# Designs tried in a protein design run: designed miniproteins, single chains, continued (5). Part 61

Each design is a single chain, and the fold is of that chain. pLDDT is the mean over its residues in the fold that is shown.

## One batch from the design tools (miniprotein)

Design m18241
Fold by ESMFold2-Fast:
Structure m18241 (fold): chain A 70 residues (1-70)
Amino acid sequence: GSRALSALDDLLKYFSDDAEIKERLEEARKLARQGRLEEAIELLKEVQKTVSGEKKEVIENAIKAIESEL
């Protein structure tokens, strides 16, 4: 849905300077565009394990936004 895509677009802007995270987020956005929201959430949870502090919170908020469409 559009909310999931908006949340992922916001994450891509936030992590614009992190090439590895950005690549993973682009994969999640592709899954979300295909309606594969559960797979997109799993990928975001995997990315969340690689970050700490406020970065974890930003990803968690995006996961919650996508989960609200399930």
Scores: mean pLDDT 84

Design m18242
Fold by ESMFold2-Fast:
Structure m18242 (fold): chain A 85 residues (1-85)
Amino acid sequence: NIKERILEAVKKLIENIKNGKNGGKTITPDELREAISGLSPDEAILKAIELAINSNLSIGEKKALAAYVLLRLGYSPEEVQKLLE
């Protein structure tokens, strides 16, 4: 079930954000484009979350990705804000 996999992945991203730990890998915009090239939208979301967790992206950038994914899963803006507080 792809929806369950995305939900589990975004929960791991939220945990990563709360822990404040940096994955140490620098990701460029070109590397991100190449990594998600040719993937379906749901596969691209899963890959983006995986890369974000292992990256040195800022907490703000990781929160933006998590918010986008939660909204796409059908959560309201109010629910998203509560989940990311």
Scores: mean pLDDT 79

Design m18243
Fold by ESMFold2-Fast:
Structure m18243 (fold): chain A 87 residues (1-87)
Amino acid sequence: SAIEEIRKLLEEIEKAKTGEEAARLAVKASMIALRQSETLEEINRAIGLALRAIGLILDVEWGLISDEEAIKESAEIVRESLELVEK
């Protein structure tokens, strides 16, 4: 299920050693949430999460944030993606 896939991604973030690795997992979670979205509001929220995760990859690449902060923000995006697909 989508819930199980996103929960697995959250567990994988706990093992992430770089902000880029964590942010890529957050992109995957946001894309799963987008695929499960049925309303325009849900689609808009999922797109927002995906853009946030993509921005996080860029911020890490450009040295604008630490790996620790990127991992933390990535976990938040995955949790918000999980909330979006839960009933």
Scores: mean pLDDT 87

Design m18244
Fold by ESMFold2-Fast:
Structure m18244 (fold): chain A 68 residues (1-68)
Amino acid sequence: MTREELERLLEEVERALREAEEKKEGSPAALEFSRRAVRAMREGLAAGVSLEEMEAALRAAFAAEKAA
């Protein structure tokens, strides 16, 4: 996955999340997790973090969510 592909994917996910929120679809916990993940990826892109580092951070966040 390239940086440009990731940026496009994040835009699509943000659109889908907004649509789901408007329609009141999905679980509140799943929507909150997705919003946090997208925000973290956006912050990583803005900071110039590599794709590998962003993938590692996302995996760590997912593992922490599962442990809680």
Scores: mean pLDDT 70

Design m18245
Fold by ESMFold2-Fast:
Structure m18245 (fold): chain A 84 residues (1-84)
Amino acid sequence: KAEELLEEGAKLLEQAIQARRNGDVDTAKTLAKEAAEKFEEAIKLSDPNSPLYARALFYLSQAYRILGEKEKAREYFLKSVEAA
């Protein structure tokens, strides 16, 4: 369900941030990509008026930032602000 996907994605995103801090850029990107997939699924399953929808968009923007997808990161950040 959307809540479970958000939690799974958040855990992967935390691991990606830790990998990046340790200088393991390749591992960070792999984990961030997996997190992004979880957040995209959570967005599809969630109500656009829910706090979960806005939170998933925000987390997706952070995942894209780690992936170096600067344009997508900005796009999803702005969508998260609009949804909140």
Scores: mean pLDDT 86

Design m18246
Fold by ESMFold2-Fast:
Structure m18246 (fold): chain A 64 residues (1-64)
Amino acid sequence: APPRLPPVDLDTTRVSEAAAQAVADSLKQLEGVSDAQAEAIRRALTGASYRDAQRYLTALLNSL
């Protein structure tokens, strides 16, 4: 394998279900978000691009 960094594509790299669940659970534990908010976060992140996930989380954290 060539020893070069692959291009980072935030638009095509997708958040896994496990990662989305872990983020939602962490926000419930650390920020005290409701179960409804945690489910909305999990749903928004699951299968989202990294760019969309970062945008969503930035807006969410700025509102907390």
Scores: mean pLDDT 73

Design m18247
Fold by ESMFold2-Fast:
Structure m18247 (fold): chain A 54 residues (1-54)
Amino acid sequence: AAPVTPERFLAAARELLAAAASGDAEAYAAAQARLQALADGLPREERVALATRV
C-alpha cells in the first residue's frame, strides 16, 4: 500500500462527501472504508485537523 499523505486523506474525504451528496450507498460505503483505512495511518490530531478542511 502507498504511504498515507494529507493529500490522499483529503481526496478520500472529498470522495466520501461526493458519494453522500449523490445518494449512492454503495459508493458511500466504498469511500468510507477507504477513508477509514487512511485515517488509521494518521495520528488522531492530524486526522481531526485534516477533516476540518474538507
Scores: mean pLDDT 70

Design m18248
Fold by ESMFold2-Fast:
Structure m18248 (fold): chain A 70 residues (1-70)
Amino acid sequence: SLEDIKEQIDYLFEEVKKAIESTTDPEKAKEILDNAIKRLEEMKQKSTDPEVQKYIDEKIAELKELREKK
């Protein structure tokens, strides 16, 4: 369901945030963010649901914003 997919995306997002907060290396933080963005892009390409695609786009935008602030 849409809720189950959002839960999976939210879990990935929270794991990424925890990983970034636990590292002092800006290169490692950027790598974590780049890998997370790639995973979300792949999930978007596999989805046919426009609501899922929109939610993924919003999360990608948030991760890109975090990357620019590092």
Scores: mean pLDDT 81

Design m18249
Fold by ESMFold2-Fast:
Structure m18249 (fold): chain A 58 residues (1-58)
Amino acid sequence: MELSEEQREEIEKELRRTYEESNGDVLAVHEKAVELAKRLGVDLKTVMELAEEVLREL
């Protein structure tokens, strides 16, 4: 399932915040991606791909 623009922005914001709050813990970011996929009803693979892009930019 494709992410809406609003969902993508919210996911990116939450993932970046999790990275900052966890002092760069990649595992915490991945766990947050799983929670966001469940909460927003979006495909986990899509959210994990977005998480990988966010982590590569950081």
Scores: mean pLDDT 79

Design m18250
Fold by ESMFold2-Fast:
Structure m18250 (fold): chain A 55 residues (1-55)
Amino acid sequence: DEKEAAMRRVVDGALAAIRAGADPELILRLAKKEVAEAFGEEAGARVVAEVEARL
């Protein structure tokens, strides 16, 4: 499932960046924009929720 694989990569990358010291607000905004642009607003919101749940 190409969409699910892409979303998982974005979630993993966002978590890695935040854990390495990147600004969570910036990373979440960029991740949401990337996924929403490719797969729609609902997918973007789901990625944000997934990253926040794992922090």
Scores: mean pLDDT 85

Design m18251
Fold by ESMFold2-Fast:
Structure m18251 (fold): chain A 64 residues (1-64)
Amino acid sequence: GMEVLLEVLEHELAKVVGEEEARRIVEEIRTLLDQGRYDEARALLASVIGEAAAESAVRALAEA
């Protein structure tokens, strides 16, 4: 489900930005997705992993 995908995302982001920042980003993504703010979630994630990867990740989370 979404929780497992968010854990995987946090682990992958930690390799790029570190554990503390990855946890903060995932928490913000969770809040944005809960509020239906998919464009903002994608934009935040794109700033770290690029637009194509961010679009794919947000789409997978929305479908979970």
Scores: mean pLDDT 84

Design m18252
Fold by ESMFold2-Fast:
Structure m18252 (fold): chain A 63 residues (1-63)
Amino acid sequence: SLYEKAIEAIKEGKLDEAAKYLGELVRQNTERGPVNTFAPETLKKIAEVGKVLIDYFEEKEKK
Protein backbone atom coordinates (compact mmCIF):
# COMPACT_ATOMS: atom_id res chain seq x y z
CA SER A 1 0.00 0.00 0.00
CA LEU A 2 1.00 3.65 -0.40
CA TYR A 3 0.96 3.98 3.40
CA GLU A 4 3.56 1.23 3.87
CA LYS A 5 5.69 2.47 0.97
CA ALA A 6 5.72 6.00 2.43
CA ILE A 7 6.83 4.77 5.88
CA GLU A 8 9.59 2.54 4.48
CA ALA A 9 10.85 5.36 2.23
CA ILE A 10 11.05 7.71 5.24
CA LYS A 11 12.95 5.12 7.29
CA GLU A 12 15.42 4.65 4.41
CA GLY A 13 15.91 8.42 4.04
CA LYS A 14 14.37 8.43 0.55
CA LEU A 15 12.39 11.62 1.13
CA ASP A 16 11.67 12.16 -2.59
CA GLU A 17 10.04 8.72 -2.81
CA ALA A 18 8.21 9.28 0.50
CA ALA A 19 6.87 12.65 -0.68
CA LYS A 20 5.61 11.03 -3.90
CA TYR A 21 3.78 8.25 -2.03
CA LEU A 22 2.33 10.63 0.59
CA GLY A 23 1.19 13.04 -2.14
CA GLU A 24 -0.60 10.22 -3.95
CA LEU A 25 -2.20 9.00 -0.70
CA VAL A 26 -3.49 12.50 0.13
CA ARG A 27 -4.68 12.99 -3.46
CA GLN A 28 -6.70 9.73 -3.47
CA ASN A 29 -8.32 10.58 -0.12
CA THR A 30 -9.09 14.19 -1.14
CA GLU A 31 -10.70 13.12 -4.44
CA ARG A 32 -13.03 10.73 -2.56
CA GLY A 33 -14.93 13.65 -1.04
CA PRO A 34 -15.62 14.96 2.49
CA VAL A 35 -13.22 13.98 5.31
CA ASN A 36 -16.18 12.57 7.29
CA THR A 37 -16.31 9.65 4.81
CA PHE A 38 -12.89 8.42 5.99
CA ALA A 39 -12.79 5.35 8.21
CA PRO A 40 -11.20 6.00 11.64
CA GLU A 41 -8.49 3.43 10.82
CA THR A 42 -7.51 5.39 7.68
CA LEU A 43 -7.14 8.61 9.69
CA LYS A 44 -5.05 6.70 12.26
CA LYS A 45 -2.71 5.45 9.52
CA ILE A 46 -2.26 8.99 8.17
CA ALA A 47 -1.44 10.17 11.71
CA GLU A 48 1.10 7.32 12.09
CA VAL A 49 2.85 8.36 8.86
CA GLY A 50 3.03 11.92 10.20
CA LYS A 51 4.58 10.67 13.46
CA VAL A 52 7.20 8.61 11.58
CA LEU A 53 8.09 11.66 9.48
CA ILE A 54 8.42 13.86 12.60
CA ASP A 55 10.60 11.22 14.32
CA TYR A 56 12.80 11.02 11.21
CA PHE A 57 13.38 14.79 11.07
CA GLU A 58 14.02 14.97 14.83
CA GLU A 59 16.66 12.22 14.52
CA LYS A 60 18.25 13.88 11.46
CA GLU A 61 18.33 17.29 13.20
CA LYS A 62 20.07 15.74 16.23
CA LYS A 63 22.22 13.83 13.74
Scores: mean pLDDT 66

Design m18253
Fold by ESMFold2-Fast:
Structure m18253 (fold): chain A 85 residues (1-85)
Amino acid sequence: SEYEEFKKRLEELTKKLNQAKTEEEREAYVKKIVEVLKEMVKKGFSKDQIHHLLNSMGSLIDLSNPEQQKALHKIFVEAQKLIDE
């Protein structure tokens, strides 16, 4: 399933984001995640499908780390802009 392939890509990138130790690494993974979400929107994936994946990604981030929480928030803001087009 194309949806399962995108889910796997986002989960892999999110795990790498959660392991990132520098601001530069975090920004790079945030950008890559947003690009994957843009590709999904262009391919006609529903708002509900994208929202479900965003919620799934949240479970993979260490929310006790304020820098990782900020990175996740940035992804959610960018995703909302893409969905509201």
Scores: mean pLDDT 83

Design m18254
Fold by ESMFold2-Fast:
Structure m18254 (fold): chain A 74 residues (1-74)
Amino acid sequence: APAPTPLQRMAAVNEALTEFTDKLSKKYLGKSADPSLSLTDRAQLFNELLSKSPDAQELLAEFQAHYAALLARI
């Protein structure tokens, strides 16, 4: 199969990052992530929430699996 385009990769990253950032925000901050955050701000927030999580490795593995699944559908 052809490799995903840069736009498809960016869309998959944004989708996975949005979902996991919201999940982590609800779990550790008790509130949804700001839906107006840029991709860069979302990545930064994800890293910050992940660094505060005792299950960071497990969450990172889930994120990677979801991202890979999104790319595999392309």
Scores: mean pLDDT 75

Design m18255
Fold by ESMFold2-Fast:
Structure m18255 (fold): chain A 96 residues (1-96)
Amino acid sequence: MSAAEVEERLRALEDRLAAIEADYAAVRADTSLSDQQKLARLRALRAEARALRAEGQALLRNEGASKEQLLRAIGLLLRVIGLELDLDAEIARLEA
């Protein structure tokens, strides 16, 4: 994969992560949703975050990536891991 192809993939992953983070914040703020409705949405977001982490990890194994692109991919992975921890904690809270 070329550096230009890595750049396109990084931007797409960053945009998807921002959308997942926004959806998570919206679910947390929505007082009209039942706990069951919140659980369904949070589980879907967790699945999306896990898929995003796998795609981000694949970028780290790409020899075409620049140092700056690799650091961005690492930063993205740390954000995804943090989001997964938050999602797991909130799901556990609602299941109790």
Scores: mean pLDDT 88

Design m18256
Fold by ESMFold2-Fast:
Structure m18256 (fold): chain A 65 residues (1-65)
Amino acid sequence: SNAQRALEEGKRYYEKGDFDNAIAAYEAALKLDPNNKEAWRALGEVYRKKGEFDKADEYFKKAES
């Protein structure tokens, strides 16, 4: 699916340490599938890596419900 492809692209950017492009790709996945919990968790993890813990917690919360 288009959402799955965007999620995979985001993971590739994350692996390279390109967190800004990873965020953009994960956000694109969520526009295509707003209930994609994997994309919510991925956004939480990337914001955690950036030291933005409040944003990370918000996205992890969305991943759970």
Scores: mean pLDDT 86

Design m18257
Fold by ESMFold2-Fast:
Parts: C-alpha cells; sequence; structure tokens
Structure m18257 (fold): chain A 61 residues (1-61)
C-alpha cells in the first residue's frame, strides 16, 4: 500500500472516530467505510476520496 493510501486511511479512521463520537447515523458510517474500501481497492480514486473526506471533516468542524 502506498504512503498516500496509508495517509488517507489514517485520516478516514480519525473521521470515523469523530462521527461515532457524535452519534452519526449508520448510513454516514457506511459511507466512510466505503471510502476506506475504495482507498484499499482502487488507487485511481484517491483524489475523489480526499475531496469526500474534506467535505465530511467540514461537518465535524
Amino acid sequence: MSPEQQELLARLDRLLAGLRAQGAPPEVIALVEGLRRVVREDPSQLEAVRAAAELLEAELA
């Protein structure tokens, strides 16, 4: 796994922790779990995953 994939997975893990702490609905948790799967299985989508993570992080701010 590339350093970029590892960085994004760590970022998504922090997002998941924050969302769970806030009691986010199961569909939102499932969305982030889906993004983690995309990072592992489809490296061509890393830019799209990063953009989605940035939008979700804005919701936690």
Scores: mean pLDDT 81

Design m18258
Fold by ESMFold2-Fast:
Structure m18258 (fold): chain A 86 residues (1-86)
Amino acid sequence: MEEREERAKRWQTESNEFLKKAIEKADKLVKEGKITPQEAANLVTARVLRYIGLLLDLELAREKGWPQEVIDRIQADLEAEKKELE
């Protein structure tokens, strides 16, 4: 089982990488004149909250022993969020 410290470090790394990609994508859209700085801030906030929510759902599903189909769906949603920032 994952130790508390190992879980926190992995969480921090994954969240920081996603945040960095979300900021870079939003900054590019602002520089291209497609969105305002305020819209960029709102978009980054919404995406980060959704990603963190999916990470929490994944941990909860694994801890509670939810069906594999539910775990697979959450993992697919996490990968989709990461791919959208590429």
Scores: mean pLDDT 78

Design m18259
Fold by ESMFold2-Fast:
Structure m18259 (fold): chain A 63 residues (1-63)
Amino acid sequence: SPVVELLDRLGKEAAARGDVATAERLGRAAQLAEQGHSQREIAEASGLPLATVSRLVREARAA
């Protein structure tokens, strides 16, 4: 899924910069997206704002 690939890539980039909290949230979001959870469920369980999840899903589909 382009969404899972984008979230995983951004998580690895955050980890490389030492931003562990963002890396963990993005990794959790990628796992939930892979399992087919809704944008709201991804936001609630990962700790990412719903607006951020919605934007990233749109970006992944446009790439």
Scores: mean pLDDT 84

Design m18260
Fold by ESMFold2-Fast:
Structure m18260 (fold): chain A 85 residues (1-85)
Amino acid sequence: MPPELLEAEMRAGAAMVAAAVEVVFSENPEAREIVEKALREAARLVEEARRIYEEGGDVKEAVRLYEEAARIAEEGIRRAKEIEE
């Protein structure tokens, strides 16, 4: 696996783990739903990135999708925290 792809995949994984922790410890149902929706979208992008790489497609496209997955998970956490306040 190219180093840049591995780094992007690890970044997406870390962001998704942080979002999952937020879901588990959130006591606000609306905030939880926001993070859960972000996690579902991030998981979809991770799956697409993995498929692109497995099919011998554009590594830069796979990296972009992993980075977008990380961004979406992080944004979900941020939005959930804004609703809790």
Scores: mean pLDDT 84

Design m18261
Fold by ESMFold2-Fast:
Structure m18261 (fold): chain A 75 residues (1-75)
Amino acid sequence: MEEAKTLSPLEQGVLLAAGKHSTISEIAEELDLSKETVSKHIKRLEEKGLVKRDRETGEISLTEKGKEVYKALLE
């Protein structure tokens, strides 16, 4: 599995925003990115096991591993 700390700068930014916001629209607004760009990076982070998306609401949340990486990026 890929090491979570090897995220690209853009993936790191999306992960940090996903720790503060739960929707693609809010993350896109926070980072001044298109919803398409954010959606692609959220999909990559989900593939890495760092975020998950609720199938009913579409809400994005950090996994336990994602919370670890989030803390490492803040500290």
Scores: mean pLDDT 78

Design m18262
Fold by ESMFold2-Fast:
Structure m18262 (fold): chain A 55 residues (1-55)
Amino acid sequence: SVAARRAGLARGARLALQAERTEGPDKSREIVLALQDAAHVGPEALAALNDALEA
C-alpha cells in the first residue's frame, strides 16, 4: 500500500539522518538512494533495507 511505502521511507529517512551524524553525508546519500530504489520495488524491500540499516 502507499501508506506502508511512506512509513518505510519515513523510517529510512530517520536512519539516513542518524548515519549522516555518525558516518557523514556521503553515507546518508548512499542510504537515501538505496531507500528510493527499495521504494520502487515495494514496502517489503523497504522493510528489509530498514532492518539491515538498524542491525
Scores: mean pLDDT 80

Design m18263
Fold by ESMFold2-Fast:
Structure m18263 (fold): chain A 80 residues (1-80)
Amino acid sequence: MEELREKIIEQLFPKVLEIVKKVAPELNDEQREKIALEVSRWLVSRIPASQLETVDVDKYFEVNKSVIEREVKKLIEELK
């Protein structure tokens, strides 16, 4: 179960990272990667275990894109 979540996080990470780069281009790469990883982990934690093997990661990202952008902006504000 945990291994499946980690694999989905790996698939979501580059997509979330592109949102972070767009929203906060002034951050360095380490800060952007940290935010992208945290948001990706949060997003995957919401997927029920029964759906982990059948989830369409691309579609899941698209449906949650606005929610991801809001979470990214929130974490950027918390960096101060």
Scores: mean pLDDT 81

Design m18264
Fold by ESMFold2-Fast:
Structure m18264 (fold): chain A 81 residues (1-81)
Amino acid sequence: SLEEEILKLAEEGTKLAEEIYELRESASPEQEKEVDKLLKKALEYVKKAGEALKKGDLEKAKEYFKKAVEELKKALEILKK
């Protein structure tokens, strides 16, 4: 279901955020700056997804959670380099 897809995206985002948090502790200042910009974008998408969920707009919520996950994946790739 669409609700299950949204839940899976939210769970993926949470796991990515946890990994980013751990790796950020040993990151260079330059990596931290780039990662923080991506984390800020991800947070903005999560907030928009939450508002869409409150309004019952599951399609928009899925889109915003997907965008948040994409920003988090970019942050993780910077930290793995």
Scores: mean pLDDT 88

Design m18265
Fold by ESMFold2-Fast:
Structure m18265 (fold): chain A 61 residues (1-61)
Amino acid sequence: KVAEIAKKYGLTPQQVAALAKAVLDDPNPSEEQLEELAKRLGVSVETVRKAIKELREYFAS
């Protein structure tokens, strides 16, 4: 799943792993947390939001 999300959103596996950890720590991150993740990873907030949504759905299965 990390590789699939990385390819889909143009992220590195390390960036997806960081987002996965964030979802496992808090399944419903705030908009402020999404902004900080986007800034830290150097990607758009929209990319982080979409990737987090897919990771959340995967872990909620």
Scores: mean pLDDT 78

Design m18266
Fold by ESMFold2-Fast:
Structure m18266 (fold): chain A 100 residues (1-100)
Amino acid sequence: MKEKASKLVIEGRKALLNGDYEKAVKYFEEALKLDPNNVTALVGLAEAYMQLGDFDKAIEYLEKALEIAGKDNPHLLRLLARVYRLKGDEEKAAEYEAKA
């Protein structure tokens, strides 16, 4: 199961690099069907939704990733800060930057 999820994550990351954000979402969603706690797929979904302008979904997937990977994960805290800044929530962005 995890090997198939890893292949889908690779394809999702390629789609992100190509700017095909809707295709990236589909690959990462399929990866999560096979491995629901795949942190890389959750982060990939969040990055795709950030590019699509769906900041609330990006936050949802990053919060789930943070719960699995650890609440002090500096990469995830910086991504949350970035999403909150894009959403216009400067106070929340500063809080997450301070924790990272």
Scores: mean pLDDT 86

Design m18267
Fold by ESMFold2-Fast:
Structure m18267 (fold): chain A 79 residues (1-79)
Amino acid sequence: SEEERKLLEEALKKAIDETEVPPEVKELLRRLFEAQAAGDEEAGREAAERLRELLGEEGLRRVGEEILKLAKEKLEELK
């Protein structure tokens, strides 16, 4: 539902904000998820490429796992 999608977006935003990464990385993560939500393939690709440059493949996967864990925690708090 629209309400469930909004809660998920809020949880992801909070998860990104709490992730222990530099502000530049947080901005790129927000851009990536916003682009994915909007179906903007070009913006999403640019953000993902920049994140890979800053974090590397392994770093990006680890940050992604942390965000998913935090987002699940935030989603439960918002329910």
Scores: mean pLDDT 80

Design m18268
Fold by ESMFold2-Fast:
Structure m18268 (fold): chain A 71 residues (1-71)
Amino acid sequence: SEAEELRARLEEVVAEDLALIATLPEELQPLLTEAVRLAAEAHLAYLDGDEERARKLLEEARELAEKAEAL
């Protein structure tokens, strides 16, 4: 139940972030969209007890966000 509630909240946050990204310049959207999806996958991995995978996915998300800032 608690895990299901956290997953539902995560889906809500992802939807909000994607809606905000859609208002940004088109050149930023692909990188930021992928970063948000990777961060969401990291949270799901963490909820499943896979902290190592969660850290790796968060690092990949940060790298994509940094690439977007360089554009």
Scores: mean pLDDT 81

Design m18269
Fold by ESMFold2-Fast:
Structure m18269 (fold): chain A 87 residues (1-87)
Amino acid sequence: SEAEKLLEEGKKLFEEGKYEEAIEKYKKAIEIEPTAEGYTNLGKAYLELGKYKEALEYLKKAFDLDTTNKEAGELGKEALIKLIESE
């Protein structure tokens, strides 16, 4: 699907360290099809940019869509800890 292609493009950009460009692709994918994977990848990119509040918000959305998603849960805890430490 178009959403899957956008997620793969975003993942490639993320692996290249192009986090802001990856976020643009992930947001477009989520607009087409909101998935736990899409929200998890968006949260990961925000974590890499040090945007812990945004990261936490998207990782919570990922967990709400799939409560068995361990990656979203663990990254959400990381985002929360970093957000607390930053204030």
Scores: mean pLDDT 86

Design m18270
Fold by ESMFold2-Fast:
Structure m18270 (fold): chain A 55 residues (1-55)
Amino acid sequence: MVPESSIEGMASIIRDLLAGTDVSDDQIRELARKLLEEKVPMSKVLAEVRKHFGL
């Protein structure tokens, strides 16, 4: 199980990348959990976030 503190850390990064979008915090936290559980490297996070939200 991924710790909530780790999810919040990743969610903060995703929020910064999505600044000015209407994406909900729930969607951001769900993606954060998925990226952490899939062990996505930080260098790929921006690409995965853009792909997930169709940016």
Scores: mean pLDDT 77

Design m18271
Fold by ESMFold2-Fast:
Structure m18271 (fold): chain A 70 residues (1-70)
Amino acid sequence: SSEERRKRAVELGVAAARRLGASEEQLRELEKRMSEAKTNMEIIRAAAEATGKSEAEVFRAIVEVAEEER
């Protein structure tokens, strides 16, 4: 479902931000922001902004997290 895909995208975005060094306080704010995102790009941008990393680095971290969960 679209709801399950959205929840999965948020979980991956939060996990990627954690991997890239976001604090637990930043991760709580990110989860709120990402749950309100309308596109996957908004999730990536939120993580990039919070961590100070590029969107490309966030995307790589998402791929790494997704592969580790298999």
Scores: mean pLDDT 83

Design m18272
Fold by ESMFold2-Fast:
Structure m18272 (fold): chain A 107 residues (1-107)
Amino acid sequence: LPVTPAVRELTRAYLLGQEIDEETRKKLEAEGYLHDGKVAYQQGRYEEAVRDYKKAIELDPKNVEAYVLLGEAYEKLGKTDEAIKWYNKALEIDPNNERAKELLKKL
């Protein structure tokens, strides 16, 4: 069951605040936003999914999955040009990402 972003942020700060470096903390926060975005996407809340995936990318710019999922959310919103842009960004980070390649071929 989802918790509010504020409650999850406080919980992560509490769990990570003792000995985890800033980079690891940001990656764990990014994972939380990625999870929230996936839940929003499953519920048909595509604008919310876009916001959460963008936050995940801001916190962990090397997370290729977040770029692919952001593109898929933009496709659901009918924003094909944005979807293509984000799939291409995923391939800039990981040229062998099969999901991004397959999704681009269908556009």
Scores: mean pLDDT 80

Design m18273
Fold by ESMFold2-Fast:
Structure m18273 (fold): chain A 75 residues (1-75)
Amino acid sequence: VEKSLKGNELILEGEKAFEEGDYEKAIELYEEAIKIMNGEDPVALLNLAEALKKAGEYEKAEEYLEKAREVLKKL
């Protein structure tokens, strides 16, 4: 499961960037994880939404929260 392994690595790197207060880097890493996982990982979507909120990107954060809700409905 190559996509899952690479996606999980990017999520962990994004979490580290988020903890360091580098929200722009966290956003980039989470966006890359979402692309690899075809936008279907609710953890990556929720983490991206939180990083976007911290960066002041409230409208984008709402978009990714909606996407996370749609993914969770299918699980």
Scores: mean pLDDT 80

Design m18274
Fold by ESMFold2-Fast:
Structure m18274 (fold): chain A 70 residues (1-70)
Amino acid sequence: SKAAKEKEERFRVLAGLAIEGLERKDKEKAEEARKLLEETLKDPSKIDEATEYFEKILEELRAEALAEEQ
């Protein structure tokens, strides 16, 4: 459905941002995140859970960046 396609596209963008941030800090975690993205795209029922995981990664990356400024 259109809604499912839009949800997948939003997830891909979110995951891409998290993976890009991890690539600069922790290449091993970036690789794990890429595998999670690939597996989630094979099983869309996991998109909501994977989205929460990637949002947490982005929050942690932002918190670390803020701490480095102080």
Scores: mean pLDDT 81

Design m18275
Fold by ESMFold2-Fast:
Structure m18275 (fold): chain A 80 residues (1-80)
Amino acid sequence: ELREGLRRLEEAAAREEDPAVRGELLRARGELLEKLGDYESAAKDYREAARLFREAGDEEAAREAEENAEKARKKAEEKK
């Protein structure tokens, strides 16, 4: 079900032209990727979401997405 959610979010994001909505879709995909343990992909999605929120003028959402990207990046760098 998480993988099904990822596929649907990818399709929705690819079709979405509104940067605020596309940012929300990528943020949601990042959350699902974190649940799957794919922290590197989650960090990339959060960074892209932050960029899109900034384009939309939503600096608070952009800041939150940047914080989520940083957390995911740190988890990706942790030694096993």
Scores: mean pLDDT 80

Design m18276
Fold by ESMFold2-Fast:
Structure m18276 (fold): chain A 63 residues (1-63)
Amino acid sequence: SDKEIAERVGRKMREAGGPPLGTGGGRLRFLSDAQTETGSEAVREVAKELGLSPEEIFKILEK
């Protein structure tokens, strides 16, 4: 589901030394975080795991 994909991206960001995910904020904050260099790398890794493009992951984060 879209929520599981978002959770995977957040987990990858945390492992990469990014800010902790889960301290409030909606999809817009999560999308903003995913647009950073660290977030973009996390999005690419999740996209590879799911066989999607990074652009498709960003669309899911916007939803």
Scores: mean pLDDT 64

Design m18277
Fold by ESMFold2-Fast:
Structure m18277 (fold): chain A 64 residues (1-64)
Amino acid sequence: MEARQEAAEKLLEMAERLLKETGDEVAAQTARKMAEDALQSSDAQAVLEGARLAEELVEKMIAK
């Protein structure tokens, strides 16, 4: 399983969703940066865990 790539794609989707739902460019850019960092990370487990937590946080932010 390509954990780094999966996490990066997940973070990119969150960035696009943030832009569409909230219009928050800064939050979207942050998520995009996290995706790029995920691709460069050697710790696949940490990146996957981070992406999962980020998705939950993004959903809560959008709901508020």
Scores: mean pLDDT 70

Design m18278
Fold by ESMFold2-Fast:
Structure m18278 (fold): chain A 90 residues (1-90)
Amino acid sequence: MALEKISEEEAEELLEELGVGREVFDLPAGTARVLSEAETPTARVRVSVFHTPDGDVVVYRTTTRTDGTVEVRVLVKGEDAYYKADLRDA
């Protein structure tokens, strides 16, 4: 997976798109948690966070559609930078 480096402002915009706030960056190291989950007749949407022991924060939204399509949108807060990635699997 290729991570694209983004600004802090872009990272905050992506957090809003994912439906979560900056408080996800303050969770304890080693935390793995589902932040939200929603189900519709055609899709399941889950937003999760994972804090690595090294201090990186990974926030990701997984959308699983009834047609078998899986889409993952990722935000990573590293030591000195923010990154994003989009994964699509049909």
Scores: mean pLDDT 78

